# Designed miniproteins, single chains, continued (2), part 65

Each design is a single chain, and the fold is of that chain. pLDDT is the mean over its residues in the fold that is shown.

## One batch from the design tools (miniprotein)

Design m6391
Fold by ESMFold2-Fast:
Structure m6391 (fold): chain A 60 residues (1-60)
Amino acid sequence: MSEEERELLFELAEAVLKAMNAYIDYKIAKRQGNEEEAKKWQELRDKYFAIARELEERLR
């Protein structure tokens, strides 16, 4: 595995972790009935999942 591939794998792991953390915050906001906050966290979750998918494609 190249050094570049290792860096991409680390970035992929970070993006997935950030997406999961945003999902947790989204669920908390939904339970609180805060629609605005929930939308914010949902957008961040989707953003990080998109980044993770792009990084995964680069690892092919």
Scores: mean pLDDT 82

Design m6392
Fold by ESMFold2-Fast:
Structure m6392 (fold): chain A 55 residues (1-55)
Amino acid sequence: MEQELARLAQEHGGLSPEEAERYARAVRTVLTSTDNNKIKEALDEATRILRRALA
């Protein structure tokens, strides 16, 4: 799933491989973490990456 998310982000979001991997890792953290602070940080990271790619 993480590798598939990274490929999807590169293909549709125009992300670099490094950004795509960061995005996939952030999404995984949101889905698997129970720590609200970690979830918030991961959401902020994913949002920053998406905003850059979509701009």
Scores: mean pLDDT 72

Design m6393
Fold by ESMFold2-Fast:
Structure m6393 (fold): chain A 72 residues (1-72)
Amino acid sequence: SKGEEAKKEVIELIEEAAKAAAEGNKEKALELLRKAEELARKAIEEGLATEEHVKEIMKKVYENKEKLENIA
């Protein structure tokens, strides 16, 4: 289903962001997390994904963004 496809894409973007962060590419990691957040929001808005599932994924996106922004 489109909701399952959207969820898979969001998870893939989060995984790619984690990999970019591990490589020291903070800009790429943040860009990928931004894309994941946008896709997750659109999936909720279009009714393609359950609010609960997207909330859990979005929590991971925000946690990863916060970690990257606070690495000094």
Scores: mean pLDDT 72

Design m6394
Fold by ESMFold2-Fast:
Structure m6394 (fold): chain A 56 residues (1-56)
Amino acid sequence: SDSLEAFRRALMERYGLDPAAQAEVDDILSQAIARGADPETIRRVLRAYIEARARG
């Protein structure tokens, strides 16, 4: 959805992810969508991953 894409983009920009980390986020998103995960679950997983990545 547009809101989910905007959320993903905002997090990537906020944390300054490199291309490899961006590709991992895209893969996680694609897999979650394919598995039928709801948007709230996807947002939770993406946020946790990106924040962990930013911390090291």
Scores: mean pLDDT 74

Design m6395
Fold by ESMFold2-Fast:
Structure m6395 (fold): chain A 71 residues (1-71)
Amino acid sequence: SATLIARIGAKEALELLYTDKEAAIKVIENALKHTKDNPKARKLLEKALKLLKEEGDIEKAKKYLEQVLKL
């Protein structure tokens, strides 16, 4: 399930957010490759990825990842 893969990726990324941001980014990128059939999960993961890669905004990225877990 694309939803399950997105949720697992979001959970793993949340665990890594404060200790290894680069590993969190790689986990989100991998989840995105496997979530093509869930546009809502994909949009939330893409927003989290952009916040981490371009803005360094860990707190906003956390909120988007938490929204993926609620799917």
Scores: mean pLDDT 84

Design m6396
Fold by ESMFold2-Fast:
Structure m6396 (fold): chain A 63 residues (1-63)
Amino acid sequence: MSAEEVAREVGRRLRLVGDAVDAWLRARRAERDLERGRASEEEARRAREEALRAAKAAGVTLP
């Protein structure tokens, strides 16, 4: 493998991990908003499902 190919793959994986972290933070905010009566159960569920999909795509486990 060339150094350029390795750098491209590392960049792709870092982007996926960043997307997963972003989605996970959104899901946590939605869960807090639900607890405070500021969001619906449906909104919190959708945010969590999005975070799980992003984590699966990145190959990481959510906390």
Scores: mean pLDDT 79

Design m6397
Fold by ESMFold2-Fast:
Structure m6397 (fold): chain A 79 residues (1-79)
Amino acid sequence: SDRLVEIARRLREALVPEVEKVDPELGERVRRELERAIELARRGDLEGAKRHITRAVGYAQEALGTDRTSELVAEALGQ
């Protein structure tokens, strides 16, 4: 699923820099989860990829709060 790879890449570009400004450790966790999601999506493990995307968003919410994270996700995904 090239679409899930693209989603995870866009979320990595949008979330990681903003999370790293607030909490470098959570930023690294967001990056690792999204990199894992890309690997799983490339192998066709779509459910695994979605799980890791969900974890990445969770870590971003811990650093940035729900509203700011939702804004960044919406911008990254063109919503």
Scores: mean pLDDT 89

Design m6398
Fold by ESMFold2-Fast:
Structure m6398 (fold): chain A 76 residues (1-76)
Amino acid sequence: LTPEQRAQNAYDLGDVFENMGLPNLAAAAYLQAGRDYEKIGKLEEAKKAFERSVKLYDSPLARKQLEEVKKKIEEK
């Protein structure tokens, strides 16, 4: 898979877990999608994934990643 397809697959997996009523697993999948999108410079997609993760499970790691990607977007 391309890096972009890998990131999209992680996001889609988050949607699947959320639809199954598994918010903790969904949050973890969205967090992974955000990291994968950030690695390829897709900062808006990364932000969206991190926001979704924080909404489902507010972890310090997810919040830190969200704030860091927001700062990177603001710098552009």
Scores: mean pLDDT 83

Design m6399
Fold by ESMFold2-Fast:
Structure m6399 (fold): chain A 113 residues (1-113)
Amino acid sequence: LVEEGRAAIAAGDREKLVEIIKKLVDNGQYEEAIRLYEEALRAGVKPTAEDYLYVGRAYLILGQYEKAIEYFKKAIELDPNNAEAYRLLSLAYQKLGDEEKAKEYSDKFNKLS
């Protein structure tokens, strides 16, 4: 799977890279998903909103809530109507104890859903 991701980076195959990152996250291989994404960025691959969303989810599950928030905000910059990114931002802020921000993003999620 990681080897397939590296092959996708070498080929410039962004769709395959997203697919592999998603599979790594779904398999619980969160650190590997993050490292593969970092390798892709160093190779000059332009991230998509979905790339940011999957990497943010990996950080969220690892308990790195500030990093997760950073990536979910990047996803929203590329796709401002991504309801899932707002839902995950709300959850991450709730984990940090920021009730005001959690509610702000939860309200935005409800408006888009």
Scores: mean pLDDT 82

Design m6400
Fold by ESMFold2-Fast:
Formats: structure tokens, sequence, C-alpha cells
Structure m6400 (fold): chain A 65 residues (1-65)
């Protein structure tokens, strides 16, 4: 399944609503997310998004709060 920039933005907003991340920034070909919560589900969601971002040609950097 192809990920687009718009689809990635929606996915990051959803993680923010769930409280998994505090915020994210998108600058050029890089996404940076501030991780707020650590759980198995949060780890799985972030790993899924890392793969989706990589497939879409973006670099994802995760920073712990």
Amino acid sequence: MAASEAALDIEFVALGIKGIIKDFTHKGDEYTVTRKQRSKEADEELERLKRLAEEAGFKLTVVDE
C-alpha cells in the first residue's frame, strides 16, 4: 500500500490524538516525532509509521520526551 505525504500527516495526527506522540514536524523529506508514551501498541504503531515513511521516501526520526 502506497503512503503519501498527506496520508503520513493524518497518521501522525492520529498518534497525537491517541497520546502516543506529543507532536511531529515535517520539514522537506524528514519527519521528526516526539514520543510521549511507551507501550507495545505505541511501539508497533511507530514501527509501522517508520516503514510507511521509508516507503514514501521520507526519513523518520523518533525523539523521546
Scores: mean pLDDT 76

Design m6401
Fold by ESMFold2-Fast:
Structure m6401 (fold): chain A 87 residues (1-87)
Amino acid sequence: AEKAREEELLALAAAVDAALAAGDYEEALALAKRLRELALKDDRYLPLAASALDAMARIYEKQGDLEKAAELRAEAAALYAKAAALA
């Protein structure tokens, strides 16, 4: 069950990267939000949650929402720091 969740999270992360590379920002945002939601439920996956926030920040920057992008990057940095402390 847990391995299946990890595989789902990794598939979502790959899908976010693919959507970003294709310029499908609305799809990339939806996928990144889903990845963050699922990854935040388990401290083992905080780096995936942080990567989703970084992806969302890049999309908001491309849309001109620099304040939202900065907030999301700050949240990502906090999650990376928490993950490092738990390692």
Scores: mean pLDDT 83

Design m6402
Fold by ESMFold2-Fast:
Structure m6402 (fold): chain A 87 residues (1-87)
Amino acid sequence: KKVEEEKKKLREEAEEKKKEAEKLYEEAKKKAEELTKERDELEKKGDLEKAKKLAEEAQKLSDEANAEVSELDLEAKELEEKAAKLP
């Protein structure tokens, strides 16, 4: 039953990749929301330069997280496909 063990291992690796992607997405989302709130407060105070910098940081975090999530999702899909191809 070596094939069943290989399938299980590949599926477990795929599941771990999906969990990593979800955790990364949630962490980045929380940080981006925090930066957005700080930006809004700075805009209210008239500190437009600091507000713009925080907006850029939030966007960069979102872009980087989306790229990493996409890579992890692709890796998970590849592992699932390998498991499906095993008899």
Scores: mean pLDDT 83

Design m6403
Fold by ESMFold2-Fast:
Structure m6403 (fold): chain A 60 residues (1-60)
Amino acid sequence: SLRDIVEEVVRERFPDLNEVQIRVAVHDVLKTVEALLAGEEVELSPAARPVVEAVLERLA
């Protein structure tokens, strides 16, 4: 599922995050990716951009 891809990317890129931090990051990235797929314009922070791009690449 999309959530599973997002969780995998977040865990790979941020191995030092605890489970609560992973859950928050997964939620934020998932919402951003869902908005982009729905055609919404979303301003990406420099920290979020590579994570969102990696998720979109795995969906291709």
Scores: mean pLDDT 82

Design m6404
Fold by ESMFold2-Fast:
Structure m6404 (fold): chain A 56 residues (1-56)
Amino acid sequence: SEEAREAGRKAAEEMTKKELETAKLSFDEELAKEIAEGIGLIVGGVTYIAVERELA
């Protein structure tokens, strides 16, 4: 569902930001943000496809 995709995207983005900070890659905050956003979009898409397959 759309809700599951959006939730997955936001969760992945937040988790990626936390991991980048833990790895001390946050010295380049702009790059870290772009990576987190990209991963969020990919995970959101995958989550949407997986949920659709399970509900079909």
Scores: mean pLDDT 68

Design m6405
Fold by ESMFold2-Fast:
Structure m6405 (fold): chain A 60 residues (1-60)
Amino acid sequence: SAEEEALKKQIREGARAMAESFKTMLDLLGPDLSEEEKKALYEKLEEAAKKLEEELIKKA
């Protein structure tokens, strides 16, 4: 339905916004992290956000 598609879109946009906020927090709170460590954490964060998105969409 149109309502279901709208909800799924909001879930996807929300998950992305949360991931971007956490990336910003890592930049501010992890100034002593190496570039390699930051990249690894960003990749783990994106993977976690994707899994959360998929789980929430299943419940929508």
Scores: mean pLDDT 76

Design m6406
Fold by ESMFold2-Fast:
Structure m6406 (fold): chain A 97 residues (1-97)
Amino acid sequence: PLEGTDDGIAAISTGVAKLLVSKGYYEEAVELLEKTLERYPDSKVVPYALIVLGEAYAKLGKLEEAKEYYKKAIEKAEELGDEEAKEEGEKNLEKIE
């Protein structure tokens, strides 16, 4: 597989989406992240991408969707052994509970 290339592209797209969230472009961040997750579902960045997607939904006032994405991010982080993404997902989930 082109694992390194796919992870690189997914990571760049996720970073751009995080920047979009920080600048108030929430719907654009959601669109970019949904396309990234559909194209690169097995990427190591998936847990973090799900966290950023949850953040975008929370900023849009869609707290139920945000909560579900944070839970999915925690589950994926555990599957991949990504302790940092798991902690970030749990922290974000607590902020909207």
Scores: mean pLDDT 84

Design m6407
Fold by ESMFold2-Fast:
Structure m6407 (fold): chain A 61 residues (1-61)
Amino acid sequence: MSEEEKIALEVAEEMEREFTLEAVLTGKVYSREEFLEAAARRLEEEYGMSKEKAKELLEKL
């Protein structure tokens, strides 16, 4: 796995845990599209990845 793929996986796992916890506490459910958008945004904001690259890495996981 490349370093970028590893970072994308770590962010995806963190976001999945956050979304699962929020869903349990609030009853809110997120779609896969909402999840991918949020994870891609976090990769862009925290790691400076392009949105296109972030989405490609996340979709390959």
Scores: mean pLDDT 78

Design m6408
Fold by ESMFold2-Fast:
Structure m6408 (fold): chain A 85 residues (1-85)
Amino acid sequence: AVITADDSDTVDQILDRIEALFAAGVTEVLVTGLSAERARELAARARERGFRAEVVDPRTGEVLVTLSVERERELLEKEIAEEFA
């Protein structure tokens, strides 16, 4: 999936969108439209949330975020818990 971000989007808002996509069955998200500095920040914060992230092209502000196997398991467990709550 692809998310186009702009300067009005916070890193946390972008990560929340990515997490919603991962919950919907997407495993890989490309984020575009960031500055080089914001791209580095997004990659660092995504890693803090347990995702894999890399800056693909700092000139264009492209960051690839991938759902890790460990984080995929956690999200699946949350969905099951909500279904039985």
Scores: mean pLDDT 71

Design m6409
Fold by ESMFold2-Fast:
Structure m6409 (fold): chain A 73 residues (1-73)
Amino acid sequence: LTKAIAGEDSVVIEGTHLGTDKNVTVKAGDTTLEVVSADENRIVVKGKVPDDATEVEVTFPGGYTLTAPIEKK
């Protein structure tokens, strides 16, 4: 994962070779976010990121987890 950009009610997660499977799990802190779209280089999730969250965790269908720092814009 390259980065996660947090908006008011959405997060855009950027990377490479992310796949197109929406069966990923995305968490910010202890909050699980809803996956809206997933493509090769971007995952879009809906939800409010907690103020104390500094990164997102993405767990892929294979059970591996990647993290990205949160940029608030």
Scores: mean pLDDT 72

Design m6410
Fold by ESMFold2-Fast:
Structure m6410 (fold): chain A 71 residues (1-71)
Amino acid sequence: SLEEELRARLRAAGVPEAAIELALEAVRAAPTDPVRAAALATAAALLAAEEGSAEQALTLLRLVDEAIARL
């Protein structure tokens, strides 16, 4: 599934699990609540930057954007 692919790619990039869960929630919200999706993606990126790195946060945002574009 798209979610399993996204989870695997984020995990491979070393993104913290809490940030991965927020990123997946952002993708789930995107079709019905784009404002909530944007807020969740932002929270996921900030958490990834704080607990991991800025590079992991940017990777998260790119992969979330790619996943939403495939919905």
Scores: mean pLDDT 89

Design m6411
Fold by ESMFold2-Fast:
Structure m6411 (fold): chain A 91 residues (1-91)
Amino acid sequence: LEEEIKKLEEKIKENPDDYLLYVELGRLYFKKGDYEKAIEYYEKAKKLKPDFPYIWSELASVYYNKGDFKKALEYEEEARKLDPELRSMPV
């Protein structure tokens, strides 16, 4: 995990507008249980690609695991608005 995180941070220095690198970093921090860092990187990905429903779903999952159910539901609703066919949460 730590080695993968460092590799992604290096890639982000070279490609700061690649939203997929921020998504992957958010996912690794979420797996590590660092919800604050996961939210930080998913928010950066969302800012770069706000029309990608997956990022909103990932944020909902992190907030749900953090116990912020109101935020989780808000992000889930936005993900569904962007993609009404979205039928499963990664929570």
Scores: mean pLDDT 77

Design m6412
Fold by ESMFold2-Fast:
Structure m6412 (fold): chain A 76 residues (1-76)
Amino acid sequence: LRALLEAMTLALLELGKQMDPEKREKLEEYLKELVEALEAGDLEKAEEAAKKIEELIAEMPREKQLAALRAAQARY
């Protein structure tokens, strides 16, 4: 679980590199909330953080989302 969570966090940080600096900062904040909630076993807060991340990603142009995904895959 922890290794998978770290891999997902790294993938989302690569996605953040394709965002505006302001949106990237929000992504890093929401990722921290998600990790802390999961480590605490607070599934309700984890769902809220995950939803915020999903909404932030949905605001990105599709081409930037694809570029970030390719960059993240190159790390594996």
Scores: mean pLDDT 71

Design m6413
Fold by ESMFold2-Fast:
Structure m6413 (fold): chain A 88 residues (1-88)
Amino acid sequence: MEEAIKIVKEALDYYFEALQKASLKMSTADPETAEKLKKLIDETTKKINPLIKKAEEAAKKGDVETAKKYAEEIKKITEEFEKKVEEI
């Protein structure tokens, strides 16, 4: 159980850090760039929120393999998100 929780926590910490960086960039951007960033944040959040729920449910059940699978999916989506934020 603890191992599954740790894996999910690490993925979530990475995701929230990426969101914070994007939000800071949005706050200092021109209106057009800020709108693009807001849309990207909204789309990414919609994709990740269901995965967070599944990862947390797996972690609570002690299902390390399932928790790891969803945590890895969250990390991949977060990595793509960070790359897109850098390109904006």
Scores: mean pLDDT 85

Design m6414
Fold by ESMFold2-Fast:
Structure m6414 (fold): chain A 78 residues (1-78)
Amino acid sequence: AVANIIQQVAKANGYNFTQATYDRAAEILEKNNITVDKVADLANPEKGQKVVDAINKAAKENGESTLTNFEPTVHVTA
């Protein structure tokens, strides 16, 4: 669930990572007790920054490029 939310926001901001990177980022967030129940949670500056940090850590572990400009939106239209 968390990995899918991260993937949706990343794609909306023009980023595309492997499923392994999203899954690893979700694992890092869960290990650090950071809850992401919905896309709107990423609009919280503290949670948004932790999500970016988790994605960048996962991307580095998988040899992918890190995020330089990740802007979580408060509202994602379906």
Scores: mean pLDDT 67

Design m6415
Fold by ESMFold2-Fast:
Formats: sequence, structure tokens, C-alpha cells
Structure m6415 (fold): chain A 72 residues (1-72)
Amino acid sequence: KLKEYEERIKKDPNDYEAYFNLALELAKQGKYDEAVEYLNKAEKLATEKLGPGHPKVIETGVELLKMAVERL
């Protein structure tokens, strides 16, 4: 599953959904530092393509907040 998202990113470096899903898989493995890094990248790319108010951008921000809480 991780390899699938890595392959998508390799083919399209602007695939914000692949970065988002890669981050979620990393979080499942307890790799929160890496997950937060990829979520930040996904949020930036989604904001650039869709605009800051888009539901996908908001969803990414919510996941970032969840990761921050998990690290407390």
C-alpha cells in the first residue's frame, strides 16, 4: 500500500491525494513525524490546485490536528 502511493508520487509529484494517503499509512505505523511532513505537502499542493476553502484542503488540516494530538 505504501509502495502504491510512492509510485503515484513518482509518476505525478503533484498528486496531493497520494501524499495524503501515504501520510495516513505512515501514521498507522506510528511514524507521525513523517506523516505530518507528507500531510503538510498534501495540504500545500491541494491548496495550490483547489484553493484554501476546498473540502479536501480542510480534511488535510483536520488530519494534521489529529497527528498533533496523537503526539501529546
Scores: mean pLDDT 78

Design m6416
Fold by ESMFold2-Fast:
Structure m6416 (fold): chain A 83 residues (1-83)
Amino acid sequence: AAWEALAEEVLRHRDQLVEDIISLKKEIEQSKDGESARLYTALGLLAAAAFLDPETVRKIAKGELSEEEIRAVFDEVVARLRA
């Protein structure tokens, strides 16, 4: 499945992933394309898989969270990475 493949990439390259998540968030914030919403969803799942509760990962994978909820999860992870 697409979300499972994404999670596996996270685990395989986790050292670089943290840096990539921060960089990608920066690029998304500067992007005005509709593609940024999908990138937020993907990053939310990656961040949840790497740092958050497995229940949150499952909800994102099932599409049970709104885009704003996914962005909030992503923002929390980035804030913790910067702390």
Scores: mean pLDDT 60

Design m6417
Fold by ESMFold2-Fast:
Structure m6417 (fold): chain A 89 residues (1-89)
Amino acid sequence: SERDAAVGGAARGAARGAAEGGANGIAVAAAAIAAAGAALDAALAGGGAEEAIEAGAEGGEKGALAGGGNERAAEAAREGARRGGREAA
């Protein structure tokens, strides 16, 4: 479904954004995992594609920071998740 595609897109986008923002591999992986988890949780709570994308964006940002990324990488992960989720939906 569009929502299920958005979850995967947000995770991939978060990883891509974190990497483009200069994050190391741990921060990139953390951004992807956190974005996927947050987007999935929003979808399971009955949210649509847009709710899943925004949850994934917040998750990707937090994951990038938790993995040791800086603010630039975290912001890039957030925007990457939004872009990836929208493209996949």
Scores: mean pLDDT 87

Design m6418
Fold by ESMFold2-Fast:
Structure m6418 (fold): chain A 59 residues (1-59)
Amino acid sequence: DAEELARRLMLESVRRARELGATASDEEIVQDTADELVARGVISEETARRVARRVIEEL
């Protein structure tokens, strides 16, 4: 579901940023994850941001 997908996307984003030697902010990770969830048609923008923030807090 949306939280599981958000967790997977966030882990991928963090891994990619580390590979490039860049530091991604929490806000940037949340934004990228929310955009992907909306693009997949899973949930609305507002809900996507809320789910992404919840997931990042648990990392």
Scores: mean pLDDT 72

Design m6419
Fold by ESMFold2-Fast:
Structure m6419 (fold): chain A 59 residues (1-59)
Amino acid sequence: DEKLEAVREYLREKYPEHEEEIEEAVRFVEAWERGFGIELSLEQRIRLAETVLEENLRG
């Protein structure tokens, strides 16, 4: 999915040493959309993924 690839690229630029946490955050967004049957915009996907990533890095 091109939108998920764009989210990965954004997060890799901002958090270049956190590849594992980035992948987990992107998978969370994919699972969330699948679970609720809702397609998020690119901006919404980035926001959700970054929130998950920041929580994981803080914990």
Scores: mean pLDDT 81

Design m6421
Fold by ESMFold2-Fast:
Structure m6421 (fold): chain A 66 residues (1-66)
Amino acid sequence: MAQEIEELLQKAAEAAKKGDMKKAIELAKEAVRLLAESRGETLSDEEIEELGKRIAKTIKAHLDAK
């Protein structure tokens, strides 16, 4: 569900805020997996990892920008 994905992204943002980028990336990867599943899309492990890292980096950038 979109709500569950949003909760995972919120937890990823909290992890990024604390400097735990490893946890932020893992939470973002789980959000990507759920989003793909909800859309009936199949993503490779490489695609999930790349998107998860990108999302975590974007969240960190937004937090750093105030």
Scores: mean pLDDT 79

Design m6422
Fold by ESMFold2-Fast:
Structure m6422 (fold): chain A 101 residues (1-101)
Amino acid sequence: MIEELEERIKRDPNDYGAWSDLGDEYFKRGDYEKAIEAYRKAAEADPSSEPDLLANMGEVYLANGDYEKAAEMYKEAAKKAEEQGNLGYAKIYKKLAEKAG
């Protein structure tokens, strides 16, 4: 539940799992702006997860009908994955960008 996740974050602002779960809960509720903010905070708490969180933001934009923003997020996810040496994820995110835009 959102209130439990907000309390976890209040106790530990670097709780990557709580920020990611909060993003998922807002996304499920259709609160896309809050979902994106929570995923952004999760990426700040764990930079190694940034490519996956950018992909999650792309999914939020797709659900909102913003295909241009979705493609942008997937392209950035691919770039970040490639910078981290994760060529497999970079290839997946490039494909998602092509499908979105």
Scores: mean pLDDT 84

Design m6423
Fold by ESMFold2-Fast:
Structure m6423 (fold): chain A 55 residues (1-55)
Amino acid sequence: SMEEVKKLNEEAQKILDELVKLMKDRIERGSMTPEEKKKFEELQKKLVEIFEKLA
């Protein structure tokens, strides 16, 4: 229960950090590769799933 909530929060933070890195790289490069776009979508889906588990 408490351990699970802690792990979910840590996973959410990790995903948010990855999303920020991808956004920064996109801004600097002016474009996103198809691989980066797919990763961005996967990370967003995982984040939504974590938030639903926490709600």
Scores: mean pLDDT 81

Design m6424
Fold by ESMFold2-Fast:
Structure m6424 (fold): chain A 85 residues (1-85)
Amino acid sequence: SEEEKRARLKEIFDVTLKLIEQRMRELSETKSREEVEAEFDKLKQQLILTLKNLAERYGLSDEVRDELIAELQKKFDELREKLLS
């Protein structure tokens, strides 16, 4: 079902976001804020593109795809605030 596919994708992206947070924290110890922000933005773009491609391959509706993208963008915004605080 679409709900099962959505839940599976959400779980995969939640795990990936935790790994990104850890990596960004580690990079912050040795890299400038500008370099950390550049890497963060690169990873954000890559993950959004991956989500779009997976949504198409799994045959998710445009509505569900857009909701997942919005949720992912919100989580990246929350991570940005953590990294900048």
Scores: mean pLDDT 82

Design m6425
Fold by ESMFold2-Fast:
Structure m6425 (fold): chain A 79 residues (1-79)
Amino acid sequence: MEEAKKKLEEVIKLLAEAARRSTDIDQQVQLTLLIMQAALYLKAGKPKEAAEFVLKQIDSLDLPEETRKKIEELVKEAL
């Protein structure tokens, strides 16, 4: 459980980095909302729900392929 939480914390860091590097306001807003929701799930002690939510949303986000694959890998390890 603690390991899953750490992997999701790493996912949140990668999403935050993507948001900071984005020059698209719509992309920044979408990433920020995803980060907030994932963080709320983790605070509630629901890392599996956080992982499932991120995995569902990530496919619709305009992320660099390398960043997207790394996040998907970490999320699958947390599930």
Scores: mean pLDDT 80

Design m6426
Fold by ESMFold2-Fast:
Structure m6426 (fold): chain A 75 residues (1-75)
Amino acid sequence: AEEYYKKGLEAYEAGDYETAAEYFEKAFQLAVEEGNVELARKAIELLMKAKMAAGEPLESVVAKAQEYAKLADEA
């Protein structure tokens, strides 16, 4: 999870928002599987920013935000 988050940050800093979104999405999925609430929050926040910057629809982010909310409520 952490490695994909780091790759997402590198892509975001380079202005490659589409690649950044892909890495943050992967980081989020793995963070949720690991029960890492903190990393899941960071990943979804940056995923939203990357998708907005790339002009992509946020529909998938809404679903992930609901998944994160459930994980955070159970923690």
Scores: mean pLDDT 77

Design m6427
Fold by ESMFold2-Fast:
Structure m6427 (fold): chain A 86 residues (1-86)
Amino acid sequence: MTVKVVLKNASEESREDALSAGRAAEAEGGTAEVTEEGDTVTVTLKDAGPGGMIAAVGAGAHAELEGGTFESIKEGDTVTITATVG
């Protein structure tokens, strides 16, 4: 399963949560790729296990707790989590 975490205007804490999801996926035998463009950080996890998935959802939820928005969309074997902080 592929998980994409897309953070817009991310706080330092939300960014670190997303990077931690990448590290969790790698610890589970998956891979992680980080792309930064302007105010957007995208962390793509391939073959993410339960730890990587939970951490990715946590990053999105953290942004929502900061007054932002959190959306999760599943298409095929790819889950895209998009979060925007105010």
Scores: mean pLDDT 77

